# Designs tried in a protein design run: designed miniproteins, single chains. Part 70

Each design is a single chain, and the fold is of that chain. pLDDT is the mean over its residues in the fold that is shown.

## One batch from the design tools (miniprotein)

Design m2414
Fold by ESMFold2-Fast:
Structure m2414 (fold): chain A 78 residues (1-78)
Amino acid sequence: MKKAYEKIKEYILKVMNGESVSVDEYLELLELVTNDKELVEKLRNGDTSPELIEKAHELEEKMAPLLEEVIEEILKEK
């Protein structure tokens, strides 16, 4: 949990600071949040099926509340 939160915070801070983030950084976040290494490895290799895209969309929906919480904390720590 702590590691996933830390990586999400780093990712959001980079985006907010106008820094570019790599696909590898995004995939690392997905792996930490979902604990689905097979899904992340397939995405990393560029082997995306409709089923994998649907799963990625579901993960994005599940991550949205956590991303919002991290953004709010960053803004409050101003």
Scores: mean pLDDT 68

Design m2415
Fold by ESMFold2-Fast:
Structure m2415 (fold): chain A 58 residues (1-58)
Amino acid sequence: SGERRARIERQIAQLKEQIALLQANIKKNSSDARLVAVYNKAIESNQLQLERLHQELG
């Protein structure tokens, strides 16, 4: 059971890092409305995945 928990915790950490990177890229590319929209959609998707992983972890 510890291996499954550790895997989920690693996935949560990776998703949080991805969200932080996407947020930083939005700031760097604020003039590109299309690119900002793509990053925002990716952030939303990653946040939904985070919520599901937290539910699986308990």
Scores: mean pLDDT 88

Design m2416
Fold by ESMFold2-Fast:
Structure m2416 (fold): chain A 75 residues (1-75)
Amino acid sequence: ELSVDEQAEKALERAKAVLERLKKDESATAEEIREVAKEIEETIKWLEEQGASKELIEKMREVRKEIEKLAKEKE
């Protein structure tokens, strides 16, 4: 019953919440953080296939990049 853009907005909100959690989780490993980035990448691809707006897709990509950066900082 949700539109594709409503689903994308919820996915973006959830991705931001996960990013915030990972920033506070000192015990999260680089491997665990990379798994989260991979899940977000899969969600982005699915949303693009469903026709989600470019603006929402770009915001999702920004969150994924921040998560990947956290993984690199963890070594």
Scores: mean pLDDT 83

Design m2417
Fold by ESMFold2-Fast:
Structure m2417 (fold): chain A 119 residues (1-119)
Amino acid sequence: MLPNREAALTLIDAAILYLEGKVDEALKKFLSLSNEEKKQGILTLEMGYLFAKAMGEDEIAEGFRVALSEVSKILKIAKEKGYDISDLEPFILPDSEVVNISKEKAIELLENVRKILSR
């Protein structure tokens, strides 16, 4: 059972906005969640990644990995802007673990994950 599917969907929406260059809209969407809801959403994305990987659903697993990577970037921006995300700092990925793919491919993978979580 996933911890918070609706929070995960909100985080995916924020990730898509960020990839579209709508940084302020992405941050506003991200900040609409409490820190506990953000944590539950991130854990939902991590569980989705592990489940998809265990099932051999490589493209779905990559979509969850992209979501976690983009959420990590949004967390760094929120911290730099002075928002309290101290409880979420463990979810900030090292630069070496951040996914570097085209924005078009990243959005495609995120839209696929969004459809799965909406079922």
Scores: mean pLDDT 84

Design m2418
Fold by ESMFold2-Fast:
Structure m2418 (fold): chain A 84 residues (1-84)
Amino acid sequence: DEAIQKELEEMGEKAAKALGEDRKKGGYLTAKLAAFQGKVVGEEEMKKALDGLSEVDPEVREGAEEARKEMEEEEEKARELAEK
């Protein structure tokens, strides 16, 4: 859908700009973009993209890992509530 594609493009541009200005924040934003894409394209594809991005450089890796841990913790909490 055009709306989703436009949103992904805007997120990608913001992530690219952040990578140039602050590598750690760029990694964080890129990880969040990959998570959003994962909901559209596939959850497993998102995880592989995050792992690949985190190996680019140490600052990008730190940002991506922070975003990934936050998202994983939120998923774990949602699962705990569902399994209650």
Scores: mean pLDDT 66

Design m2419
Fold by ESMFold2-Fast:
Structure m2419 (fold): chain A 66 residues (1-66)
Amino acid sequence: APAISVEDAVAAVRRLVEHYRPTLSDEEIRELADRSAKVLARTAPNDEQAEEIRKAVREAVDEILA
């Protein structure tokens, strides 16, 4: 499988959030994003990048919902 970059992971979750934002509450969007970030982090080549993916996704979602 191709290595998932932090940027690609953020972009994937951002698309998912944008798709569901009109239908789901902010709380449900945060939960969906957290679950997606956990799945994407499992595909990371190392623990450092996995943590970067989780952090970057959380920051991106916080910015979108601010």
Scores: mean pLDDT 78

Design m2420
Fold by ESMFold2-Fast:
Structure m2420 (fold): chain A 78 residues (1-78)
Amino acid sequence: SLQQEIDDGVLALQLAVARLLAKKGRVEEAAELLERAAERYPESSLTAEVYEALAELYERLGRLEKAEEYRRLAEEKR
């Protein structure tokens, strides 16, 4: 559907922006951006990729329990 295509496009852009933020050391901002995106588009085909990215970001922040939670969520969506 058009809505699904729009949602997937928005998540793809959010993932790209979050990766750029993380590369610049703005890791917490990248995580916050992706958390909001996942909450808004929970049924997107890209949600598993968003959860994987969140797991990596939280590992970099030293929040290992949060990272493990997002890895589990990503696995459930694949």
Scores: mean pLDDT 84

Design m2421
Fold by ESMFold2-Fast:
Formats: C-alpha cells, structure tokens, sequence
Structure m2421 (fold): chain A 95 residues (1-95)
C-alpha cells in the first residue's frame, strides 16, 4: 500500500503547510506526513521553544521535508490532476 501511504503523507504535508506553524493541527499533520509519532514531534516543538538549538535544527529539517513533499507533488500535478484536487480540497473530519 505504498501509493496510498505516499498520498496520505502528501495530503497531510499540504495541510501542515497551510496551517499556522506549531498549531495543534499542524503538529498532527506534520506527524502524519513524516510518519513520526505525534508525541515525539510535540517534544521537539517544546524543546525548540525552550531555545534548544538541536531541537530547533530538527524542527527546521522536518519543516523543510514537509515543504519538499508539497513541492514534489505540485511538480507532478500537470500529469496527475486528480491528486491535485484530492490533496488540496480534502477536509479533516470534525472530532
């Protein structure tokens, strides 16, 4: 199910990129996009807020990976229009 997993990660990456940085929803979306436990990502965000330079570097690295996933999908969009509509207009379910 590699293609479904890849589509899911790109979809979450686009959601994270559209949301305010470090919002609760953005953290969840980044965790799904990068296949990282949400708790691990939250710990990195808290450490970065506390001024840990290693945590700040890691958060920047992860944000860059998310942006690269979105960019890669956009570069592929002319050949796959349906994935463009599906990823951009997918709404998260209300809790």
Amino acid sequence: HMEEERRRKVEYAEKANALPIWSDEAIKAMAEALDIPEDTLRSLVEAAKAGDPEARREILRLVTKVSNLVLAERLGLPEKPKSYYGGLYAAPPDP
Scores: mean pLDDT 66

Design m2422
Fold by ESMFold2-Fast:
Order: C-alpha cells, then structure tokens, then sequence
Structure m2422 (fold): chain A 79 residues (1-79)
C-alpha cells in the first residue's frame, strides 16, 4: 500500500510540474514548448488513472480528485 501511495503521489506531482511548465511556456509565447508540456501532463494523468484503478478505494478517490483538479487546470490553459 505504501508503494502504491508513493507512486500515486509521485504521478500527481509530475502532472502538476508539467502543467506549471505549460503555463510558463504559454506566458512566454513558446507554442512548441507549451504543446510538449501539455502532452506530457496528459500522458502522466493517463498513467495516474490506470494506476488508480488498481489501488485501494481511498487511494483511487485521492487520485481521481487530483485528476479532476489537474484536468480542469489544463482545460483553462488550452486554446
């Protein structure tokens, strides 16, 4: 369970990192960098969703809440 919790938390942090980099790239007008980081964030969120399906109900709920938050944030920054 601890290993699964650490994996989920690491994926959430990785997704947040890519979204922040995407926001910074958008502000800088770097379209290629923006597209790259958006793609990386989406890939990380997809992996998080797959991992969450194999986790306990408690960890699954935590992961899905994070996915909802981060997908909303991605939608706000996409053109």
Amino acid sequence: EEKMKETIEALIEEARKYIKKAEEAKKAGDEKKFQYYVAQAKGTLHTLRLVAEKASEELKKKALEAIEELEKRLKEIEK
Scores: mean pLDDT 86

Design m2423
Fold by ESMFold2-Fast:
Structure m2423 (fold): chain A 66 residues (1-66)
Amino acid sequence: SAREIIEEAAKGSSAMQKAAIMAAHFLSRGYSARETADKLEEMAPSMPEEVSKAALELAERLREAA
């Protein structure tokens, strides 16, 4: 599930933990897994390089869960 993917991501690097916190925030606001992936991809270009890469990796995993 999307929640399990985010929980697993939160155990990773500092960058992946930051991406996971953002993803969890969007899910808590009522966004679907797919919508959350869309938001991470939209925001990735404005993030620091390592966090941007982690956000894109997490977005891909969330799309597979949708």
Scores: mean pLDDT 85

Design m2424
Fold by ESMFold2-Fast:
Structure m2424 (fold): chain A 73 residues (1-73)
Amino acid sequence: DGTVGALRDLAVSSGRVADDLDRRSDDLYDDGIRYGHDPVLSDRLFHQGDVLRQRADDARRVMRGATDEVDGL
């Protein structure tokens, strides 16, 4: 059954997306700190970092859901 393979592939790909989004979020937070002398730019960078962190969390939820579904089969 291809379903188990597809769910495992989804878990792996979602984990990679989450890791990529976390790295990009970390870069934006570092830039927010670096540009702290410009409060408008700094605030925008921190906000963008928060958005990517939320998307990373969403991707990790997909990863966990796919893993749980395989375990339930």
Scores: mean pLDDT 85

Design m2425
Fold by ESMFold2-Fast:
Structure m2425 (fold): chain A 92 residues (1-92)
Amino acid sequence: DERLAELERRLEELLAEADRRAQELRPEAEALAAEKLTPEEVREKVRAFLRRVGVSDEEIALREEAIAAIRAGDDERFLALLEELVRLLEAR
């Protein structure tokens, strides 16, 4: 619990600029959500979108692994992947 709270606090400043950028890209995200796409097509379009906006392939892979960990109920792995993501963002 304290580990999650600390990660949330550390992400706050790092994501402030990303949130502003995401607001500018919201219409594109909403257009993707409005399409009648299969889950696989959505995944591929999300990957292409993230690459276009400058998210690294390593960062995309970590996000996908984190989602898989949540679906598997592996909270410890999810937290470890979140720490790895924060480390990558801080290294920039």
Scores: mean pLDDT 65

Design m2426
Fold by ESMFold2-Fast:
Structure m2426 (fold): chain A 67 residues (1-67)
Amino acid sequence: SAVEEAEAALRDVLSGRADPATLFDRFSKETLLRALARLFGTPVPDVDLSTIESLRELTERVVPTPP
């Protein structure tokens, strides 16, 4: 599935093995959000994806940095 392919691609990007810029060309923001949620074992957050401009912002919505 697209979500499983996105999860594998995200693992490569997060480990420094791939360019994050290619992810937005290959996958929708919704697919990337679902893949990130699966990767981190979290529920898919209810977020307005039109406000998300980068993989970093998308990741922070799934796994926010603790204060």
Scores: mean pLDDT 74

Design m2427
Fold by ESMFold2-Fast:
Structure m2427 (fold): chain A 64 residues (1-64)
Amino acid sequence: SEKELQAADLAFDRTRSGDAGVGAREALKALEEGKSDEEALEKAYRASGSRNNALAGLDAAKEA
């Protein structure tokens, strides 16, 4: 979706990591499913492999 692309681009711009972009997409999907920020962050962490990239991903997903 357009929001997934926006979230991924924001996360990449802030971190310069494609893994943060993947984290952002997973965080956005979790939030769209009605999951909590904590659950979205955990999914972003599993997808991105790092805490910093997961946090950037969640922040980007909320701004998209």
Scores: mean pLDDT 86

Design m2428
Fold by ESMFold2-Fast:
Structure m2428 (fold): chain A 94 residues (1-94)
Amino acid sequence: MKLIINIKAPTRELAEKAANYVVEIIKKHPSVKKIEYKLEGNNATITVEFENKEDARKVAKYLIEEIKKMPINIKSIKVTEGEDEIRIDVTLEE
């Protein structure tokens, strides 16, 4: 089971800052097996591996609430749930 977080930002610096914050939140959870991070231009992708869907949902829910508390301007958050993955698409603005 995978949780995929896509961060689209107006600048590379903001994408990297937001991605680092997200990674710090996720790595504190004992249910996390693997974290992969990729930064391409103004887009960051974080892929997180879990043993089961309930752990992925729990971490996704917690992460969304924590993202909303960040001192950044959030344009949108979109959550999509599939059989083998949960996807969170975050768009930031200045």
Scores: mean pLDDT 84

Design m2429
Fold by ESMFold2-Fast:
Structure m2429 (fold): chain A 100 residues (1-100)
Amino acid sequence: SLADKLIEVEREALKRLQELRDETKSPVLAEMVRSVERHIEHLESLKDKPEIDLLLSYQLELITLGGEAVVNRRRDPEAGERALRILDEMRKRILDLIKE
């Protein structure tokens, strides 16, 4: 289903964030990983809802805004920038799927 494909894209981004967390050992990345894991669990509970596409777009917006706030933390700007790129790539992939 479309919902399963959208959730899979978020799981791929989560894997990349987990790898970055393990590489950098940044507490900023650990916080982002926990946030994304919670969002995936929420989306799984809602995947059969008629509004799933809107909900996913909304969640992506929140994840992106959260990521930008985390990236702007002066304690770890390099790791934060790399994490933002992962989230931006995920958002673009999901938006392409929603256009169908």
Scores: mean pLDDT 72

Design m2430
Fold by ESMFold2-Fast:
Structure m2430 (fold): chain A 88 residues (1-88)
Amino acid sequence: SIDEIMEKVEERLKKQPWLSEEDREIFMSLFKRMITKLNATEEQIDKIIDWFDDAVHKKKAKPESVITALAIEMTAMEFDRLLKEKKS
């Protein structure tokens, strides 16, 4: 269910020390829209979260709203492209 997916997403995001509570709420809102509007799967959302985790670990990014906002925008664009590529 959507609620179960969102609970799992929130748990993953809470484990990220670089992510502020405000930024976490923005990510939660974005992922919920991806599920409800773009028919995103758990697997797709999990991969997107992994991409953010990798970027933070590799770049040692600080908790900055600007970087978070850019990451959210890039994630939304990339997800839209992936969804269009998969859909026949």
Scores: mean pLDDT 68

Design m2431
Fold by ESMFold2-Fast:
Structure m2431 (fold): chain A 92 residues (1-92)
Amino acid sequence: MIIQSPEVLANPEVAKHLEEAAKAVEEGDIDKAAENIRLAYLEVAESKDRKLIEGFVEDLERMGEYAKELGHETIAEIFYEAAKTLREIYNL
């Protein structure tokens, strides 16, 4: 499991969606990856918890690397763009 942020692991809804996104990465399922990233993103944004947001960004970047290693470049781009958007919004 590539989810390593303690704040993400402590949030069951965010962790659940990232676990489903990780399965989608292994399957090469672009739509499933995008939907689960979106659902996790909404939970993280709603929380207003800066530590959760920071940990989530790090986990997204790790998942993007994993997707790229598996040859799923489109899925990797989805993870990287989500991380980039959060970095820009929250000045990370």
Scores: mean pLDDT 83

Design m2432
Fold by ESMFold2-Fast:
Structure m2432 (fold): chain A 104 residues (1-104)
Amino acid sequence: SEELKEKNRKLARELLVLAAKNLIENPEKASFEMVEMAVPGAEEIIKDKSESKETKELAKKLVELGDKGAALSQQGISLDERKKLSEEYRKELIDLKEKLKKEK
């Protein structure tokens, strides 16, 4: 039914947003793969007028990092390179979160 399809679409969107918010709240847990998976939810957060400026800026950073990762993945990237990018992603997200916290 159309009602069931709409409910399932809404739930899927909510789960994607939750995944992105989890990385925003716990940037130290970020990895190459987790950031890539969080991109769709981060794009939804950016469009949400009810979300804070801080949350939207962190969501924009997730999209930026995820897009960079996707481009590198298409060229073939080793496990060691993915580990190094995971460390860089964690650092960039932590640094941005701390910067935004100081501006409050």
Scores: mean pLDDT 85

Design m2433
Fold by ESMFold2-Fast:
Structure m2433 (fold): chain A 77 residues (1-77)
Amino acid sequence: VPTLEQVRKALEALLEKYEENNGKLTLEEVREIAAEAMGRESVSEDEVLLLLAGLTRILLGEDLEKVAEEILEDLRK
């Protein structure tokens, strides 16, 4: 299970790359960016899906800290 700081860094990195790529990210890019930001070699499918859902929530105006905390809580289940 990642730390809160790792989840936050993954969301920040994904948001930055989403903006740089004019709103385009593949699932493979999400996996690579999330793994790099969290200092890991790979991420699970559940982590990828929760990070994508979290990115969408942030883009719709939700607070990044709140989203990161909720993702971490879901990953601990």
Scores: mean pLDDT 82

Design m2434
Fold by ESMFold2-Fast:
Structure m2434 (fold): chain A 115 residues (1-115)
Amino acid sequence: SLREEARRLVEEAKTVDTSKPPTSAREVILKAIKLFLEGKYDELLEFLWNELLSPDTDIQRAAAAVLLAFAEVLGDEKLAMRVLFYLSIKNLTIDARDYALALEALRLVAEERGL
């Protein structure tokens, strides 16, 4: 199930070294989950906004997917609108599976943290 895949992703994220820059879409998602687990919300947002400026389009798309997932978890409509506007300007699309996995993983972290 999607929830079991997300649980595995959250467990993998616990072992991630957040001091290292991500080199793939998967590493962007894992680092974001780890920062959320650690309660480093400002660092998480700064990280994801910086990755939207990456020369790697797959990294940009992953950062956008995670920002949208994070906005949904927090109910932050302004953040969601900013990301959608950026995607529109850049003519970028997000992967629906990456979005769904990130959303479920961040929901699991929010539940674990009592948010």
Scores: mean pLDDT 87

Design m2435
Fold by ESMFold2-Fast:
Structure m2435 (fold): chain A 85 residues (1-85)
Amino acid sequence: SLAEKALELAKEGTVDAISEAAGLLGEAIYNKEDDEAVAEAIRTLLEQLEKLGSEVGIKEAAKGLLELAKKYGLPKAAEEAEKYL
C-alpha cells in the first residue's frame, strides 16, 4: 500500500525520503487507505521530522495531513497529526 511505502520511507529519516513519504501519505489519504496504517506512517513521519529539528516542517506537514485526514474521514490519522499542532 501507499501508506506502507510511506512508512518505510519515513523510517529512512532523510529529508528527501521524508518529503517523498509525505507525498505518498497525501495520496494514501485521498484513496481512503486503512486508517490505522496511515496513522502509523504519519506518527513515524512526524517523529523523524522532530528528530531532524525541523519545527517549521513539522507544523506544515501536520497541518496538511490533518486537513486531508479530516476531509477523507480518517480519525486515527487526524489524531496523530493533531498532536503536533
Scores: mean pLDDT 84

Design m2436
Fold by ESMFold2-Fast:
Structure m2436 (fold): chain A 92 residues (1-92)
Amino acid sequence: AGREVVDRIIEGSDAALKQMGVKAEGVEGTGSVTGGGVASQELMDEAAKKIGATAAGSLYYLDGVKEGTAHYSGVHSRTGVRLDLKGTGVII
């Protein structure tokens, strides 16, 4: 289901960002992403590459934790379409 795919992407993104030492505040550097963190575009590109969540330029930023689940908002780099994965279960 779409929600399951979104949950797996969120879990994978969190693990990848944590392995990279990305700061939760979205500042370039080291740290783990915890609710509300926004990584720099470069760091999110690297994380997405490691988890396979995007192939060629969608970016997701950890926007927070809502209803016990992490959720992402981001922009598809090629189309400029804004994504909000909060409870939609839809990914591009």
Scores: mean pLDDT 39

Design m2437
Fold by ESMFold2-Fast:
Structure m2437 (fold): chain A 100 residues (1-100)
Amino acid sequence: SREKATEELIKKGEEARRRLLALFDELGLSAFGERALEGAREVGELLMKNFFEGEKRLAALQDEVRARVLAAGTPEQAERAVEDLRLYTLGEMAKLAQAK
């Protein structure tokens, strides 16, 4: 069922993307929505490659990015939230790599 789990994660990701884009369109942030979701995927891939196994951690990271973007009042705030999360994640991963 690993293959089915991967398919379900992809479907949930696509559904979340569509829901976020619809919400961002209502808020005038539609153009930023796709970039925010791509940033979340990139950070998730970096975590999976270096420290985490399984799709649950990637989903949790995506949820955190969604929450931060949805809490933003402007496209600029949403962009900063995604970038801050990305930089923080990379910094924590670098610390863990240096400790080993």
Scores: mean pLDDT 55

Design m2438
Fold by ESMFold2-Fast:
Structure m2438 (fold): chain A 78 residues (1-78)
Amino acid sequence: MKKIEELLKKLKEALEKGDYKTARELTKEIVDLALELREAGDTEAAAEGLLKLSSILNEYGEDDMLEEVHRRLEAHVA
């Protein structure tokens, strides 16, 4: 959980600076870490992290990044 919170903070900072390259990289790292938490049985921590990620991306109007998050999650439930 703590590592996801750190990555979410860095994501907000990158988006505020307009550093979309770093924002995309951080978004992928957050999704990957959330999937690892889910596989380890920390479903609640994974869900909370993903909800916060989606909220941040929606706040900054990053619809394309949100769509990539959804695609990555779907690939791991099929």
Scores: mean pLDDT 79

Design m2439
Fold by ESMFold2-Fast:
Structure m2439 (fold): chain A 100 residues (1-100)
Amino acid sequence: SIIDTMRDIRDRATIPNSRQAIDIVISTIQTISDPDIQRIMASTTQGMVRYGESGDFDQARQITNIGIRSLQQISQRDNIDQSVVDRVIQTMNSVSSIIQ
């Protein structure tokens, strides 16, 4: 499951900020039913953590921006809850600021 993948990333994280960011993402993913939103959140967080752990904050920001753009594209789909997308984008921005 996506949650199990995120827990594995958390267990491998070496800095407290990365673990805090992953915990926020796990909590948010548990409130989301859309599998595409869950996958984008997970993959974006994995990239942010990877670059954040290496001190490459420019790449971490770039990965965040790519993830947000993907979420904005999903917001154009039929039957998508815009309030969910907005909340997820806010969460990803907050997570990015914690890692940086």
Scores: mean pLDDT 84

Design m2440
Fold by ESMFold2-Fast:
Structure m2440 (fold): chain A 71 residues (1-71)
Amino acid sequence: MQTFTVTVTDSNGNKKTLTAEVAPGQTATLTFDVKKGKYKVEITNADGSRATGEVEVKEDGKLTITLTAAP
């Protein structure tokens, strides 16, 4: 199992964090309730690996992050 911690930060600095455990070679999805705007996405694996990205949400709704664990 790989444990992922996903933090989504809005343009005002508000943070939401969710955690998922994903089996090797499997995919999981995390869904955040968000307002329109730009978000920074930070993904940390329990092994210490990190990934960052930015996403623009054009309408209030849900932001879905898809996580895939290495085999």
Scores: mean pLDDT 80

Design m2441
Fold by ESMFold2-Fast:
Structure m2441 (fold): chain A 56 residues (1-56)
Amino acid sequence: MDNLKLLRKAALGLIELSGEEKARKTIMQVAEALGISKEDAERVFEEALKEYKEKK
């Protein structure tokens, strides 16, 4: 749970800083390093992207 929460916060910051494509690539690498599955990493990234779009 804590690792997924951390990944989600990182995804939001990276989307704002470098855009969707580059942020997705970075988050997938970070998730792999943290032992998070690709499915969970993709879900977290999509949730962060949705939150970013709703906030903007």
Scores: mean pLDDT 79

Design m2442
Fold by ESMFold2-Fast:
Structure m2442 (fold): chain A 76 residues (1-76)
Amino acid sequence: SARDKLKEAAIRIAKLLLDPSKTDEEVFAEIDRILSEIKDPELQIRLLETAAQLARVLGRDKLAEYLESKIEELKS
């Protein structure tokens, strides 16, 4: 279901954000791939907003900036 797919995407993104072995660029690229599986741009934006907030909490400010830029791109 769409709900199960969103839950899976959110869990995958959270695991990526919590992985200290991955660079911000690697995490962003993997998040972008996960989002490509979600066709609804409103749901993509919601996942990106959550990911950006979590990145800020984790001190991954550069990653948060990449995610915030992607949000603005999708809103345009």
Scores: mean pLDDT 85

Design m2443
Fold by ESMFold2-Fast:
Structure m2443 (fold): chain A 56 residues (1-56)
Amino acid sequence: DLFAQLLSPSPLARAVAAKAIAEQGEAAAAKILADPSLSPAAKAGLRTAMAEVAAQ
């Protein structure tokens, strides 16, 4: 589960999950960013991954 991996204490696991979620599309990423259980660091990582995917 990508969401469970995004909650992982591992920075690498969070980065991989964030990129995979960002590649699923803007709507999927926005829904996850609205989740209050995500840390600010995890949300920042997802926003960075979204910007990288958008630059492709």
Scores: mean pLDDT 73

Design m2444
Fold by ESMFold2-Fast:
Structure m2444 (fold): chain A 97 residues (1-97)
Amino acid sequence: LSPLTKAARALIALGLGSISKEEAVKLLVEAGLTEEQARAAAEAVEARKDEILDLFNNAKSNKEATEKVAEMIADIMVEQGVISEEEAEEVVKEIVE
């Protein structure tokens, strides 16, 4: 698993309420992000937490839930300048596989 995919998994866990913001920031820094990037990404995910939970709860299957949440987290990471759009596609693929 790439470091960027590990970062995305930490943000998914934060979005679903499985870990705290402080834990997510630590995992993101361990994955190679700066503390500033990690904090900005975590805050962006928390700001959209209701949308993430709605995607999860309204999905037709566990696979669809995983795909939609992974896509939203990857989009947030692109918006925050953490990854490129091409890297986002690879991250989503690694999470869904």
Scores: mean pLDDT 83

Design m2445
Fold by ESMFold2-Fast:
Structure m2445 (fold): chain A 62 residues (1-62)
Amino acid sequence: MKFSVEGEDEAAVELATSIVKSEPEDADPEKLLKLIQAVMADTGYEVSFDKETKTFIVKKTK
C-alpha cells in the first residue's frame, strides 16, 4: 500500500483506509482525497493529505 491513513478517531481512520484499499495502487492521491472528503462531508471529520509521508490525515472538527 503506497498510502497510509492516520487520525484520532479509529472508526473514521478505518473508513478512510477502506476507501484507499478499494482504489487501484496507482490511484491519484488528489482524486482519492476528494473521494474520502465527499464520503466524510456530513460526518464532522476533515481529511488532508501529507505529501512528504504520503499519509491521509483524518481529524474531527467538533
Scores: mean pLDDT 75

Design m2446
Fold by ESMFold2-Fast:
Structure m2446 (fold): chain A 103 residues (1-103)
Amino acid sequence: GKEAVKEDLIAATREVLTRYLTPEQAEEFVRAVLEGDWERLDKILEEAGLSENDRKAIRTVAEITRQALKEIDESDVETAQIIGDIARALLLIVDYTNELAKK
């Protein structure tokens, strides 16, 4: 069902975040995304001491995840699966693009 699609997306988001944040910061960040708490999310990014590029990449990951979760809730199960697949692919593209920018 749609819960499994959301769980897979959240897991993919957490995997990307742990490349940049501590496990504790990643969990707090996921909670902020789920709650739509952008002020708390921005505070976590500031306190993590990330570069401007890393902060922008993770902010984009949060925006993609939040929008996809909303669209999954508003869709049928088949459409939700497609949204989940696209969102997970976009998270990887953001991570790869940021990684390439460091070289």
Scores: mean pLDDT 86

Design m2447
Fold by ESMFold2-Fast:
Structure m2447 (fold): chain A 75 residues (1-75)
Amino acid sequence: MVKVELVKPDILEVPEEYRTPELDAAIESALKDIKRHNELAKKNPGEEAQKAIEGAKGTSDRLNEAVREALEKAK
């Protein structure tokens, strides 16, 4: 059985007072992108699955960076 390790979205919790429509849209877009990469990993085992997982990790990292920047700007 091919073991597919899916990326867990380790997304920073944003307090309600710092949420903006732009930040909410960015989080939603990134979550959809992570889900898409995880679904590709399930359907395409092997090297394709590994590449899809790496893509999902990169999206998660970029989202967390964007959240940090938005929180700093909102202060």
Scores: mean pLDDT 66

Design m2448
Fold by ESMFold2-Fast:
Structure m2448 (fold): chain A 60 residues (1-60)
Amino acid sequence: DNIDYTLGRMLGATLQGESLEDVREVAKKLKSKSKSLQEGAIESIEDPEHKEVLEKEMKE
């Protein structure tokens, strides 16, 4: 859903300011969420390290 994608983007923007460990913990919770929400979160993160940690954790 479009709302899930938007929520994902908002989450990703917030996570960009967090530690890599916090990003990993949130990513574990996102594993059970819609692909649209996961995609929004990944696309919203500009920092390469945060983006890679989020992607890697969600792929499981």
Scores: mean pLDDT 79

